# Designed miniproteins, single chains, continued (5): the designs that were tried, part 76

Each design is a single chain, and the fold is of that chain. pLDDT is the mean over its residues in the fold that is shown.

## One batch from the design tools (miniprotein)

Design m18627
Fold by ESMFold2-Fast:
Structure m18627 (fold): chain A 78 residues (1-78)
Amino acid sequence: MVDETLKLIVNKLAEILSEQVERGDVDGERITEELTQFIVELLKQGKITIEELRHVLEHHLRDPNVREAIRRAIEEVK
């Protein structure tokens, strides 16, 4: 479900950001890379679908690092 997919992505983004802030080094490319790997694992586990990700990307997410992570994950699973 789209709402569940969005929650999983937002919760993981918050976790990544929290860890980087604690280290004193916030890096957008690192956020994109870690989030990409997380989304790929969710797709492999069947917890989310490519259609749900496309819907989230088109209608709900504005953050460029998150949008790039979703695009990379979809390309990796193809």
Scores: mean pLDDT 79

Design m18628
Fold by ESMFold2-Fast:
Structure m18628 (fold): chain A 59 residues (1-59)
Amino acid sequence: MIFMSEEDRENLERILDNVDDEDKTIELLKKHFGLSEDQARESARQIKERKDTIRKLLA
């Protein structure tokens, strides 16, 4: 969560808003962070598991 641009922060907030929709989260991660399908799926799972911690870091 350090060295995050405003654009990266906004994209992460959009992902957090859609965290319960795995397919949408994967699509956003691929589109905005350039992740592969497998990387985006793993990242989506990690974001869902840590959503409360991530929200606190963004607040």
Scores: mean pLDDT 74

Design m18629
Fold by ESMFold2-Fast:
Structure m18629 (fold): chain A 61 residues (1-61)
Amino acid sequence: SRQAAWAALNRELGAISEEAVKNNWSLEELRARMIEALRRFAARHPELAAELDRLIAHLEA
């Protein structure tokens, strides 16, 4: 379901944020890693692709 896919994405983004804190990533590195995760998720979940593509465009602006 869309809800399950969003929950899975939120867990993955949370894990990336925790890793960034542990490894003292820059905000640029964190953004790059999040965009990468969003792109992979859009490819796996075409039902979310349009919304994720808009979010990626916003983060790249």
Scores: mean pLDDT 83

Design m18630
Fold by ESMFold2-Fast:
Formats: sequence, C-alpha cells, structure tokens
Structure m18630 (fold): chain A 60 residues (1-60)
Amino acid sequence: MTPEENADMGMDIVKKRAEKVGTPELIEEVNKKLKEAKKLPPDEKMKVVTELMEELYKHE
C-alpha cells in the first residue's frame, strides 16, 4: 500500500464515520477539511485524517 493509498483510505473512513456519528454541522466541517486535504501531500493528509478521527471519537 502506497502512502497515497493509505491516506485516501483514511479520508474515506473519516467521511463514512462522520456520516454515522456526526451532527449535520460536524459532517459539513469534516467534508470541508477533507476537500482541502485532497491538495496536500500524503503525510499532511494523514495528519488531517488523524485529527478528524480524534474529533469524531469524542462524539461516539
């Protein structure tokens, strides 16, 4: 698995998790951050993924 593939998988997991546990406001926020993260290199994408997963964990 390449770093790019790993980061893209993480982004998809975050999006799916937000849809299941997030409020409409949180889902919108997550989607905005993921859209911006698509322009970043893989290591920066993974940082965004980690931060969003931690935020989503608070709501579980």
Scores: mean pLDDT 77

Design m18631
Fold by ESMFold2-Fast:
Structure m18631 (fold): chain A 90 residues (1-90)
Amino acid sequence: GARVTSVTMYPPEVLVGETLTGVVQSSSPQRGVVLEIRDEAGNVVARSLSDESGVAVAEVTATKPGTYTAVATGPDGNTLSATGQVLPRP
């Protein structure tokens, strides 16, 4: 089965109203990785599944400042996470 090997949030810092992108890669070109982006309160704001390349991509337009977390879970229960920062508009 696919194992999560990397997860990233890009860009690492955005302003409210801008887009955060979560990207996950797995050890094999297999489906079955779940990617969720969560806001600072822990609400799931975006969700995606890996395709046959083993890559999942999820995007969210940040509506609130705070730390957003991309959580990737493989079908074997392997998990990795990455964070992005959302700053208030000046």
Scores: mean pLDDT 81

Design m18632
Fold by ESMFold2-Fast:
Structure m18632 (fold): chain A 78 residues (1-78)
Amino acid sequence: SMAAEERLAAAVARLEARLAEEVPELSEERRQTILESARRLIRAGIERGDFDLGVELAEGLVDIIVGVERVIRENELK
């Protein structure tokens, strides 16, 4: 539904803002990949009637990926 698409867009926008704050130098390619995965998780939640679970999974994915990207960056800059 249109309402579901609006909720999805709002949730993704919050995650994008979070990425900009927590990892501001993350490449656009990496940012797009993360946000695409987050969108898929939230959409899967909507399709199952559990938007909140979809958002929780997407936030968890962002947490893990942000942490991993920071570790990779530190290791590559040795």
Scores: mean pLDDT 82

Design m18633
Fold by ESMFold2-Fast:
Structure m18633 (fold): chain A 80 residues (1-80)
Amino acid sequence: SMDAFDYLARVLAPVDSPLRDAVLARLRAVAGEFSLEEWRAAAPILAQALLDEESLEGIADVLLTSDDPAVRALARALLR
């Protein structure tokens, strides 16, 4: 649901990254494919990746190192 995605948007709001809005726009397109618990698992990893990485591919690579299959699915969604 969009309310579940709003959790991710709130976590990413204070993150100073030129990629933040592009990442949010891409993940909003698939927001209905993920639960609140999956967004909760991904949100801190994604926030850190936005601070550390300079590209969507770099952010996706960080998410792909996760043991959580939902976090890896989000990485694939970013690269669609």
Scores: mean pLDDT 82

Design m18634
Fold by ESMFold2-Fast:
Structure m18634 (fold): chain A 63 residues (1-63)
Amino acid sequence: MIKFSETARKILEEARKAGLDELVEKVENYLKEAQKSTDPKKQIEYAKKASEVLQELREKLAA
């Protein structure tokens, strides 16, 4: 998680600088939901959704 957290943080920082605030907000919301969820199933679901949006951000930053 710490390596993932650091990587995600850098991607989100670059995305904010690029003006992709809506996608950054989506990732942050999914990560917060995963953190607040006590149910491991929901934690995994939100983490996957956050990862999907992070992939989208990486694609847009590479374009």
Scores: mean pLDDT 75

Design m18635
Fold by ESMFold2-Fast:
Structure m18635 (fold): chain A 91 residues (1-91)
Amino acid sequence: SLREQLEHALKVSDGIVKEGEERIEKMLKEGVPKELVDYGRELGKKNIDAPPAEQVKALQKLYEEKGEAAALAASMAILEGRVKKIEELLK
């Protein structure tokens, strides 16, 4: 059913966010500046409602300009925003 598919997608996406956040925490402990992670999160939040093609272009540009930690943080922020939208559909 659609509800079961959405509940499965929510669980999978939540797992990816948890693993991504754990990787970000490790990067911060290894000396990546917190400001790069924060920049990525804010850019990600601004792109939650953007079309997928535009999200991909934004993430690629961020990776090239600010590096892996910023791009990963932005990706996690986008995914977390989509998870919240799925949760609202299940209420």
Scores: mean pLDDT 84

Design m18636
Fold by ESMFold2-Fast:
Structure m18636 (fold): chain A 61 residues (1-61)
Amino acid sequence: SAGEAALAAGDPAAALRAYLAEGTEAGFRKARRLWTVVNDPALEPELNAAARRFGGEVIRR
């Protein structure tokens, strides 16, 4: 997948975006696990939208 390819290339932010773009709960779970490494506030709204859609934890600052 595009997410796995981005991780192999050493780009966790691109991997997070690719996993979220899958539009699936599995993609969201993979993206959420990468958040500790990525921690980019610009990606937080998209990740939180997926969290609300799939019943995951919303990031709060």
Scores: mean pLDDT 80

Design m18637
Fold by ESMFold2-Fast:
Structure m18637 (fold): chain A 113 residues (1-113)
Amino acid sequence: SLEEAIKLLEEAIKLAEEAKEEIEKAKTIEEFKEIVRRYSKEILALYEEIIELLKEIDPHTAEAVELIVEELKRKTEEILSIKDVEKAKELATEFLDILIDAHKKLIEHLKKL
């Protein structure tokens, strides 16, 4: 349903915001990588459900989410390759802000359907 797709997108925003909070508190590159891997896995699982629902409701938005998934996978690998924890945190936080903004825009679009 449209309502369920919106709910899952809102859940993805919440996970991204929680990831930002935990990333800020990480003191070592090892702690940082554990946080990134955990949240990336949870967010990717939500995207699988969102895409399945949206393919029936709005295929154009489903395609946009699929592109976000590809970008998230690529950016996660890039971030996990960084050895400097402060630089890794900066790039991860910047990317999470972009994701949150993109999801808010998708939710606004779906609410107008």
Scores: mean pLDDT 87

Design m18638
Fold by ESMFold2-Fast:
Parts: sequence; C-alpha cells; structure tokens
Structure m18638 (fold): chain A 113 residues (1-113)
Amino acid sequence: NRKEVEKLLDQIKNAPSVEEAQKLGAKLADVLAKLPKEEVIEVLTTLANSPNLNAKYAALTAIDKLLETGNKELIEAALEGAKAVLRASEDDKELLLRAIGLILKAIGELFEL
C-alpha cells in the first residue's frame, strides 16, 4: 500500500524526536513486509540517503524489524538498506556502527535461512 508508506515517510520526517521517528520506523516495517522486495529496497534507500537524522534512525529500526521476519526476500532487502545507511554515514560514528551491526545480523539470518 503506497499511500500508507507515503504517510509514514511524511510522519517520520516531521517527527519531533529521533525516538518517535524510530517508533514510526517500526510501523513502516509492518507495511513494508507486505510489499515486493524492490519497493522495500527503494523506501529503505530513500530513508538512508535522507539528510534528516529522523529518516536514518527510522530506516535502522525498520531494517532491524525486517531482519526478524524470517523471510529471505525481506532480509535481503533489509541488508541492502543497511548497506545504504553505511554508505551515507561517513561523518556519523553511531549511525555507521549501527549499520555495521545490522549488516552482520542480516548475514547471520541469511546463513540460517
């Protein structure tokens, strides 16, 4: 549902705190879990490349939740999202370390299938 995604993306950008953006990221993961892999990758990479910290932290939360689905296509999409956050986080050590942690988690989940 594209309209639900667009509404959540707008709410994330306008969230009054990173904590509230992360809660919206968790809700976004529930919506993304129903979408094709390519659309999930597009949404996660859009958030990852945003200059807005709320968007980056919402992406990290959504990625973490998608990794817990046990669904191979969603885990692969989440891995691509985590790689996008890593590439976009050269000047933010916390975001960089969190992205690395999620990449390692994704690799572990894919080995277990």
Scores: mean pLDDT 87

Design m18639
Fold by ESMFold2-Fast:
Structure m18639 (fold): chain A 65 residues (1-65)
Amino acid sequence: SDDVRRRAIDHYDDFYRRSTDMSRRLRDEGDRSTDPDVSRRLYRLSDEYDDIAEGGKRMRDMLLS
């Protein structure tokens, strides 16, 4: 039903927002770290959350088409 589609869109919108927020926080933590190994791991994890966020956006876009 259209209601299920709308709830799925809302779910992926929220998922995208939370994933991008997490990515940003991890990047900020990496910038504040004085340990290069810790910074590198945090930046990698931030990149993974950006990829996850883009996945959510693609799922949302499929529901809109």
Scores: mean pLDDT 86

Design m18640
Fold by ESMFold2-Fast:
Structure m18640 (fold): chain A 55 residues (1-55)
Amino acid sequence: SAAELRAQAEALTAQALEYHRKAVELSKTDPELSRKYFAKSQELQQQADELLTSL
């Protein structure tokens, strides 16, 4: 259902925000890991956006 897809998108967005926050925190101490976490955040947000646009 549309409600289930929205719930999944919300969960993915929450995970994306978590990775983004961790990436920012790591940016000074571990820039390589920071970049990987930014990439994961972007991937998760893209998945969320794709679910929402498929409605």
Scores: mean pLDDT 87

Design m18641
Fold by ESMFold2-Fast:
Structure m18641 (fold): chain A 90 residues (1-90)
Amino acid sequence: DLLEALKALEEGDLKKAFEILYSRIKENPYDITYLPLLVELFLKAGVIESREEADKIYLEAFIEAQAGLPVFSSKRFVEAVKKLKEKLGL
C-alpha cells in the first residue's frame, strides 16, 4: 500500500518502493494516487535533477489522466520510469 511504499522510501529500499508504486500504477494507469510518491522516488534515485523537473513530470502525467488517458501517455513519465528501472537494475 501507500504507507508500505513510503516506509521503503524512508529506509532507502528504492527497489521495493518502485515495485509497490509501479504495480499500483499498472493496475490503474488513470489513477494518480501513487504518482506523487513515484515522482519522489525519481528524485531520491537521482533519475531527475530538481523539484522543478519532478513537478513537470507530475503535472504532465496528471493532465493525461484528467484527459482520460493513461499516465503512460506522458513521454516524460515513461522516460523517467525507464531510467529508474535501469538505475535499479530492473
Scores: mean pLDDT 85

Design m18642
Fold by ESMFold2-Fast:
Structure m18642 (fold): chain A 55 residues (1-55)
Amino acid sequence: PEPERTEAARLYLEQNKGKTVTVYIDEEGVAHSPIEGEGLESIGVKLRREEVTVE
């Protein structure tokens, strides 16, 4: 099964192919883009930051 990620996270990774970027993982294991992650943290959602090399 594919890792769960939001559509914005998928687009962010597509735009950053060949780079190492930070994604934000929520309590359900869903990956969010930095823009989404910062927005969620601003309203009190706890997220884990992970570095991902985009291939």
Scores: mean pLDDT 77

Design m18643
Fold by ESMFold2-Fast:
Order: sequence, then C-alpha cells, then structure tokens
Structure m18643 (fold): chain A 69 residues (1-69)
Amino acid sequence: DITAEDVALLEAALDADDETFRNLLSRLGLLDEFNTDREAFVNAGFPEDLAVKLAKAILIEEARAQAAT
C-alpha cells in the first residue's frame, strides 16, 4: 500500500540522483511503470528530459490516488 508518506518521499526524490530515485521506485513497485511511461513518451517524439519529467509526474499522481484510497 502506498501512503501519503511514500508520496512525500517520491516528491522529495524528484530531483535526486538516478540511483536514489530508482531504489525508491523499486521499493514501491513503480519502477516498471516509470520505465514504460518514459519509453512511451520518448517513442512519441518527446525529448528525453521532458519524457522523464512527465513519467515522474504520472507516477506521483498514481501514488497520490493510491494513498487517497
């Protein structure tokens, strides 16, 4: 179960290094979703940096929805 604390940790980790962010995503079971969303945006023609930002935003919204349930 994703909690409001987990959402806060994800938001705090948005500007963290790749290892720290991926370790948190792996622990929360979100790493595969992040990679899938990021690749989908890149394949749609978005720049890599924007694709990463969009994938992170989607995961934060999904985590918030899960924490609110």
Scores: mean pLDDT 78

Design m18644
Fold by ESMFold2-Fast:
Structure m18644 (fold): chain A 70 residues (1-70)
Amino acid sequence: MVEEYAERLVREHAAELAPILGQPPSEENFAQFEALADRLYPETRALSREERRAIFLRAQELFRERVGRE
């Protein structure tokens, strides 16, 4: 499920998330990500904090790979 959410975030909400996903991972960035994810995918609240962090890090990786292809 982590990969599914990460891919959806990058495909469907890249513009909204670019300022967060394009920056290095930090406690502040993760907090901003959690706030936005709670609005976009409220079902992710049922996931553990570790799983939500994994989604965040995976989304950043996918975003970097997409930008890096260019």
Scores: mean pLDDT 76

Design m18645
Fold by ESMFold2-Fast:
Structure m18645 (fold): chain A 84 residues (1-84)
Amino acid sequence: KAREYAEKGLEAAKEGNGKEAGRYASLGGTLAEESGDVEDARLALEAGLEGMRAGEKSGDREGLTSGIGGALSGIGALFQHGGE
């Protein structure tokens, strides 16, 4: 489930939809934190970062902000479970 959302986020970012990329990245990051899966957390971070880039290129401030939120969720999951 976490990985599915992160993958949807990456696809949305490739389509230039930073807002949806950030939303999916946030969901993926939250679920990765609950599951402890570091790979899912990393993928959520990547989806958030790509969402930020998509938002910046399109001038979509909501997409940029959503992408930042997604990236932060991925980072949070990595900090919770990346230490061991």
Scores: mean pLDDT 78

Design m18646
Fold by ESMFold2-Fast:
Structure m18646 (fold): chain A 82 residues (1-82)
Amino acid sequence: MAVATVKASGLTLEQLQRAVDEAARRTPGVLASGAFLDPETGEGIGVVVAESKEAAQRAMDILAREVERYGGKVLEKRVEEV
């Protein structure tokens, strides 16, 4: 299993959740996904859990593009095997 994390700014929680949902929908092998807004920084975090590192990397790439499509900024991208 692997976890993909994208940290973003300039989005609402609803927009970030839609971006995460789109990444999960378009990536075979996604097991779970979610979105969170940090109330202190205003930064959002999208998370995708996938069966493989390759699936997590694909979901991360789609999520980052969706963030930019909503007018947000990608601050950090990470994929980690668990």
Scores: mean pLDDT 85

Design m18647
Fold by ESMFold2-Fast:
Structure m18647 (fold): chain A 65 residues (1-65)
Amino acid sequence: MVEEAARLTAAYIRMISVGARLVEERDDGTLVFEIPTDEETIERAREEAKKNEELTGRKIVLKKE
């Protein structure tokens, strides 16, 4: 449990660092992040989302603002 919480916290920090904001946590454990519409941020956020899906074992969905 402590390990899972630490991974989730690390994922949140990483997503925030690329300009993403958590907007929804679904009952199935899916995390929905809102991202800015500029192409450089979208590309960076996509790469970070993949890494964080591997880290947390949860699905990450990116929504454009």
Scores: mean pLDDT 77

Design m18648
Fold by ESMFold2-Fast:
Structure m18648 (fold): chain A 86 residues (1-86)
Amino acid sequence: KKEIEASKLITAGAILAVGANIEEDPERAVELTRQAVEAFEKAYELGSKEQREEVIRVLEISAKNLKHPEAAKILEDAAKRFREKL
């Protein structure tokens, strides 16, 4: 059950990260990105080792694709923190 909840949170985080990239307002994009990181943090806490690796991968890919520099940095910093805790 914890792995199912983690998968749902990974999906929610990914949707929020995509929303941040579509967003034209940089301030709103940062807000959505912070919400994405919160979802990924909960997924990381609940998930298996494979799901924790997936969280890092999704964060890295999302950061690379984000058009807003401040929002991208939030995802990059989160990916680095999670990778160091693996």
Scores: mean pLDDT 86

Design m18649
Fold by ESMFold2-Fast:
Structure m18649 (fold): chain A 83 residues (1-83)
Amino acid sequence: SEKDAIKAFRDDIVKNKELFDEKTYQTLLEALEEGLKSEKKPFGVILKYLNKKFNFTPYQSIIFLRKVDIAISKKKKFDLSKL
């Protein structure tokens, strides 16, 4: 399910905490938890949370999540300033 995918992504982020600064890490976990609480469109809730917290457009929030996934897969430090 979509919620199972979000839980797996959260677990990957927790396992790779050292790749993130504290503010980015905390905001990611908060966004994913808000998505998991949603009855509809968990991913949409995650994007809306990131839009509000980082003052992102919906497109920037999608790119942010994609770059998080890439940083984890490559074991490279995540840099928020490159968005």
Scores: mean pLDDT 85

Design m18650
Fold by ESMFold2-Fast:
Structure m18650 (fold): chain A 84 residues (1-84)
Amino acid sequence: KEKIEELKKKAEEYRQKANDLIGEVKSLRDETEKLAKKYRDEFGEEVAQKVLEEGNKKIDEVSKQAAEAYTKYDRYLKEAEKLE
């Protein structure tokens, strides 16, 4: 009984962390796309691609953290479901 509660609590903690990180990724994507669009309109596609590459490197760092948090959420959730 207690074990199911603990697993659900850990799942929820990682879900919250994943959602926060996903929100951060979305903000970074929006800023990167906005900047890339501005540079595409002013300087063309090649310059826009370089802006996207720089932005995507930062997005990838945060996305990895979000994916790891989501993986832990899923693992704890599945373990709790198994015990029900």
Scores: mean pLDDT 82

Design m18651
Fold by ESMFold2-Fast:
Structure m18651 (fold): chain A 60 residues (1-60)
Amino acid sequence: FQLSVLDLEKRLQLAALLDVPLSKLAVSQDELNNLTVEDFAELAGKSVEDVMAALRQLGL
């Protein structure tokens, strides 16, 4: 999965699904292009499985 598909709107939806503040997911688009799902899960304080489940809910 390529995290570069996460625009601001999708990050807001993902933050809500993961029950984390948007500030936890507030990285630049260029920084996001270099993050793995594992890095993103660590940033959010969630498991990779929780992040993947939330991404599936968003149709990603």
Scores: mean pLDDT 73

Design m18652
Fold by ESMFold2-Fast:
Structure m18652 (fold): chain A 78 residues (1-78)
Amino acid sequence: DEVTERAVEAARAGDAVAAARALAPVKSLEQGVKTVSAALEAAGRPVPREELRARIEELLAQGGTPGQAAAEVLYRHL
């Protein structure tokens, strides 16, 4: 999808800020896990999906949007 494509392109280029910003349209935990996983894989920094899910869930519990939670997790790993 377009969100994943933009995040992957930015992550591959080493632009952590642009990669995180690309995740703003993320609407769900599942989309967040999928997109962050793909972006980190493209950057050569693969992280298990279970670990990414746990981190995104923690941030969602703090009152953020799925896009915000996914962006923070991606940024911390890049």
Scores: mean pLDDT 86

Design m18653
Fold by ESMFold2-Fast:
Structure m18653 (fold): chain A 81 residues (1-81)
Amino acid sequence: SNVERIKELLAQAASLMSPEQLAALDAEVQAAVAASDMRDPAELAAVIDHLAALLRRAGMPQEAVDELRALMLAVAAENHA
């Protein structure tokens, strides 16, 4: 499923990060979610794009980030439909 593949990609990304980097990423994602209306598809997409940028900076390969972004947007679209 898209959700299982997202979990796999996130686990791969986590393996590239220190505990401090993971804590910083978690805090930044939590702040973005708290500042956004996650029921608005445009704001949800912006949070997904922000997460993708953070993962790329953490060293995740561009191809893997692109796959993760596409899967997260697909899951969001399924929940909106």
Scores: mean pLDDT 80

Design m18654
Fold by ESMFold2-Fast:
Structure m18654 (fold): chain A 74 residues (1-74)
Amino acid sequence: SDVIEEAERLLEEGRLEEARELLIEYLKTHPSDAEKFFAPYPFLDEERQRLLLRAAIAELKGDRERARELASQL
């Protein structure tokens, strides 16, 4: 999906908030287990936010093993 590729590019550019907003919007019309990575999480630092976004992208791509590996680093 072009949206998922765009989110990956935004992450590489350090544009975490834009990547997050794009993925949340995508999930409204494409429900996925990736929604768990957008659950309420108080006081996300940049590193953990980046990790959650990477895990969400992996899940959306169908790479559940990679999503689990990334989530285990939280």
Scores: mean pLDDT 80

Design m18655
Fold by ESMFold2-Fast:
Structure m18655 (fold): chain A 64 residues (1-64)
Amino acid sequence: SSLFELPDEETLLEWLTRRYEEAGLPPEAAERIARLHVEALNSEPPERDRLHVEIARLVEAAAA
């Protein structure tokens, strides 16, 4: 398919939260990280990079 449709922000948030939970993160951390991930996707490159750094830090903290 040459047509790509992005999921709604809410659907994407639910999907990402589930993926992070399946990866072994606590539900609260999974939801917070998923929200930041969605925010990063809607952000310009400089802000997106900052959000990616925060996501990585939270993933490391939640996994520890």
Scores: mean pLDDT 76

Design m18656
Fold by ESMFold2-Fast:
Structure m18656 (fold): chain A 64 residues (1-64)
Amino acid sequence: MSARELVLKGIAKILEGIGLAIDYGLKKGKLFSAEEDDGSPEMRRGRELYEEGKKLLEKADELG
């Protein structure tokens, strides 16, 4: 797997996570629940995708 491929996958996961958080925030009248209110499945999934994306970017940095 190339560093470029990891960067693209990382960005895609981050954007997907942000999209879920924005969608949830719009439905509830807020963009992010912050640490206090991250109990929703959508916010948890968004956070997971964001962290997965960050890990892919970190791996890409190690390779290139």
Scores: mean pLDDT 71

Design m18657
Fold by ESMFold2-Fast:
Structure m18657 (fold): chain A 111 residues (1-111)
Amino acid sequence: SEEAERLRELGEKAVEAAREGNEKEAAEYARKAGELGEEAGRRGDLEAARAGAEGVREAADTALELGLREAARAAAEGLVKAGRGLMEGGDITTGTGFVLDGIGLLLDVEL
């Protein structure tokens, strides 16, 4: 879908910003991708919600590797949001997986 492509692009921008050391921009793109992924999932657009979740997961992993704690936190929170949207949209198994991954990433950020 067009929305799935848009959310994939937002995730890619979050990863790029993190790799460039632009923590504020990475956090902003990750938050947006997570929030839009949650909204898409709630509407039953599971393809877009999964694209958002996958993008923010990669952004969280990249930010953690680079020590960008604020970007990692924003991306991990976005992963929890997109996962919740998937669960509410009916993809309970995939959504639960992303929620648990996001919680694990948030714990890694707090350490």
Scores: mean pLDDT 89

Design m18658
Fold by ESMFold2-Fast:
Structure m18658 (fold): chain A 75 residues (1-75)
Amino acid sequence: MPSDDEITAAALEVAAAAGFSVALAAKDAEMVEETKREILERIEELREEGKISEETAEEVKRYVEELAREALEKI
């Protein structure tokens, strides 16, 4: 079974993918940037609260940054 960190990471990644999909459908670069900012802020909150490890937070941040980059390239 995945760890609690892995489950939290998966939930954040799904939320990120959904948000970027909406921004892509709208062809809205500002929405991509806002989605990235909100998710990165949430990851930091969870890390500060000790709900996810620093390693997991860094991994999810890299995933979110890559999704945002890909979304902006497709707009």
Scores: mean pLDDT 82

Design m18659
Fold by ESMFold2-Fast:
Structure m18659 (fold): chain A 91 residues (1-91)
Amino acid sequence: EAERRIEELAEELAPELVAMAEALGLEMTEEQAKEAVRAALELALRMSPEQQEEARRIAIEEARATSSPELAARHEAILERILELALEIQA
């Protein structure tokens, strides 16, 4: 069941997105974080596996260039989890 897996991942990743926002001095509710994960998954599910891999490379490179190493690593981990689930649902 794709919808249940998406909701499970959103719930799992939401605390980490909230913590990242807090580190940036921004307020993000857990509900807003869950919506962000759902939106990212919906976008990933519309992409081919090749497009997902290219998006991963671009996003990771951009995060490493523009963020602290710690924040870039956390962003990379979240992105990897989202793309992994999208590929599993598409299979």
Scores: mean pLDDT 79

Design m18660
Fold by ESMFold2-Fast:
Structure m18660 (fold): chain A 58 residues (1-58)
Amino acid sequence: VDPEELQKEVDEAMELMQRGVLRAIGVSDEVIDLAMELMRKEGLSLDEAVKKAEEILK
């Protein structure tokens, strides 16, 4: 199994799960989309990415 392919599958599953959790606690889709982008590009934790996304979209 290619480690990069396995990581991609894990990342996709984690993103779907994280999006569901954030929606359940009342985070807007715009903030969720930006937070996921920040996590991928900057390696931020979910909490840090959400806070930064909310500040950017303020």
Scores: mean pLDDT 77

Design m18661
Fold by ESMFold2-Fast:
Structure m18661 (fold): chain A 110 residues (1-110)
Amino acid sequence: NIAEEVRRALEESERHGKILLFILRRDALEGDRAAAEALAERYGVKVSPKARENYEDGSLSGYVILRMAERGYPVLFTTVDPDTSDAELEAHVAALEATLGREVVVVRVE
């Protein structure tokens, strides 16, 4: 359940001061909507019907994450192909942590 994973990751990020990283699969439309709704509820980001229509292509969570980043929350996202392996994702996360100089909490939206 992606909404529950988002809630747990938010609590971990807030508790330990880690950056929240969303890894979005291009075909994960249901996960995208669920993640967007969980984030919008948690951080009080208003998602209008027009925004839902404009971002129904799986970019709704990205829209919400950008609103959070504008408010100063330490959140990032990246998109991956459906065929990206777990080993490739782990290597990408390690490279991001090295670049940021800070640990991340990862949410995989699938």
Scores: mean pLDDT 74

Design m18662
Fold by ESMFold2-Fast:
Order: sequence, then C-alpha cells, then structure tokens
Structure m18662 (fold): chain A 80 residues (1-80)
Amino acid sequence: SMEEKKEWLRRGLAITEEQLEELMKTLSPEQRAALRALLAEYKALVDDYLAGKISEEEFKARLAELVARMAAIILEHLKA
C-alpha cells in the first residue's frame, strides 16, 4: 500500500544517512562537502514525496537524475 511504501522510504533514508555519514568520516573535506550537498537534495526529494508535493513518477525521475549526478561528482573527484 501507499503507507507501507512511505514507511520503507523513511527507513531507507535513515539507513542511507547513517551509511553515508560513516563513509564521509574517511573522505577529504571537499569530498564530504560534495556528498553532503547531494544527501541534502536526496532528503529534500524524499520529504517532498512524503508530503505529497510530487507524484511517484516525478519522484522516480528525480531520483534517477540525482543518482546520475552523484556518479558524475564521484568521477570528477577521482580525476583530480
């Protein structure tokens, strides 16, 4: 159901936050800043979906774009 989907998204966000915070402890200040900015966008996207501000289809599209941007940021840091 919709309520079960929202609950799993909330739990998934909390787990992702915890995992990324642990990863960030091992990274440079610049890498941490880039990942924190991306995490903030992800949290805002989840919050908008949970608040009913965007559809499930829009949420999926925006999430796919965000994942692509994360990959691009990581690759740019590896090139430096």
Scores: mean pLDDT 76

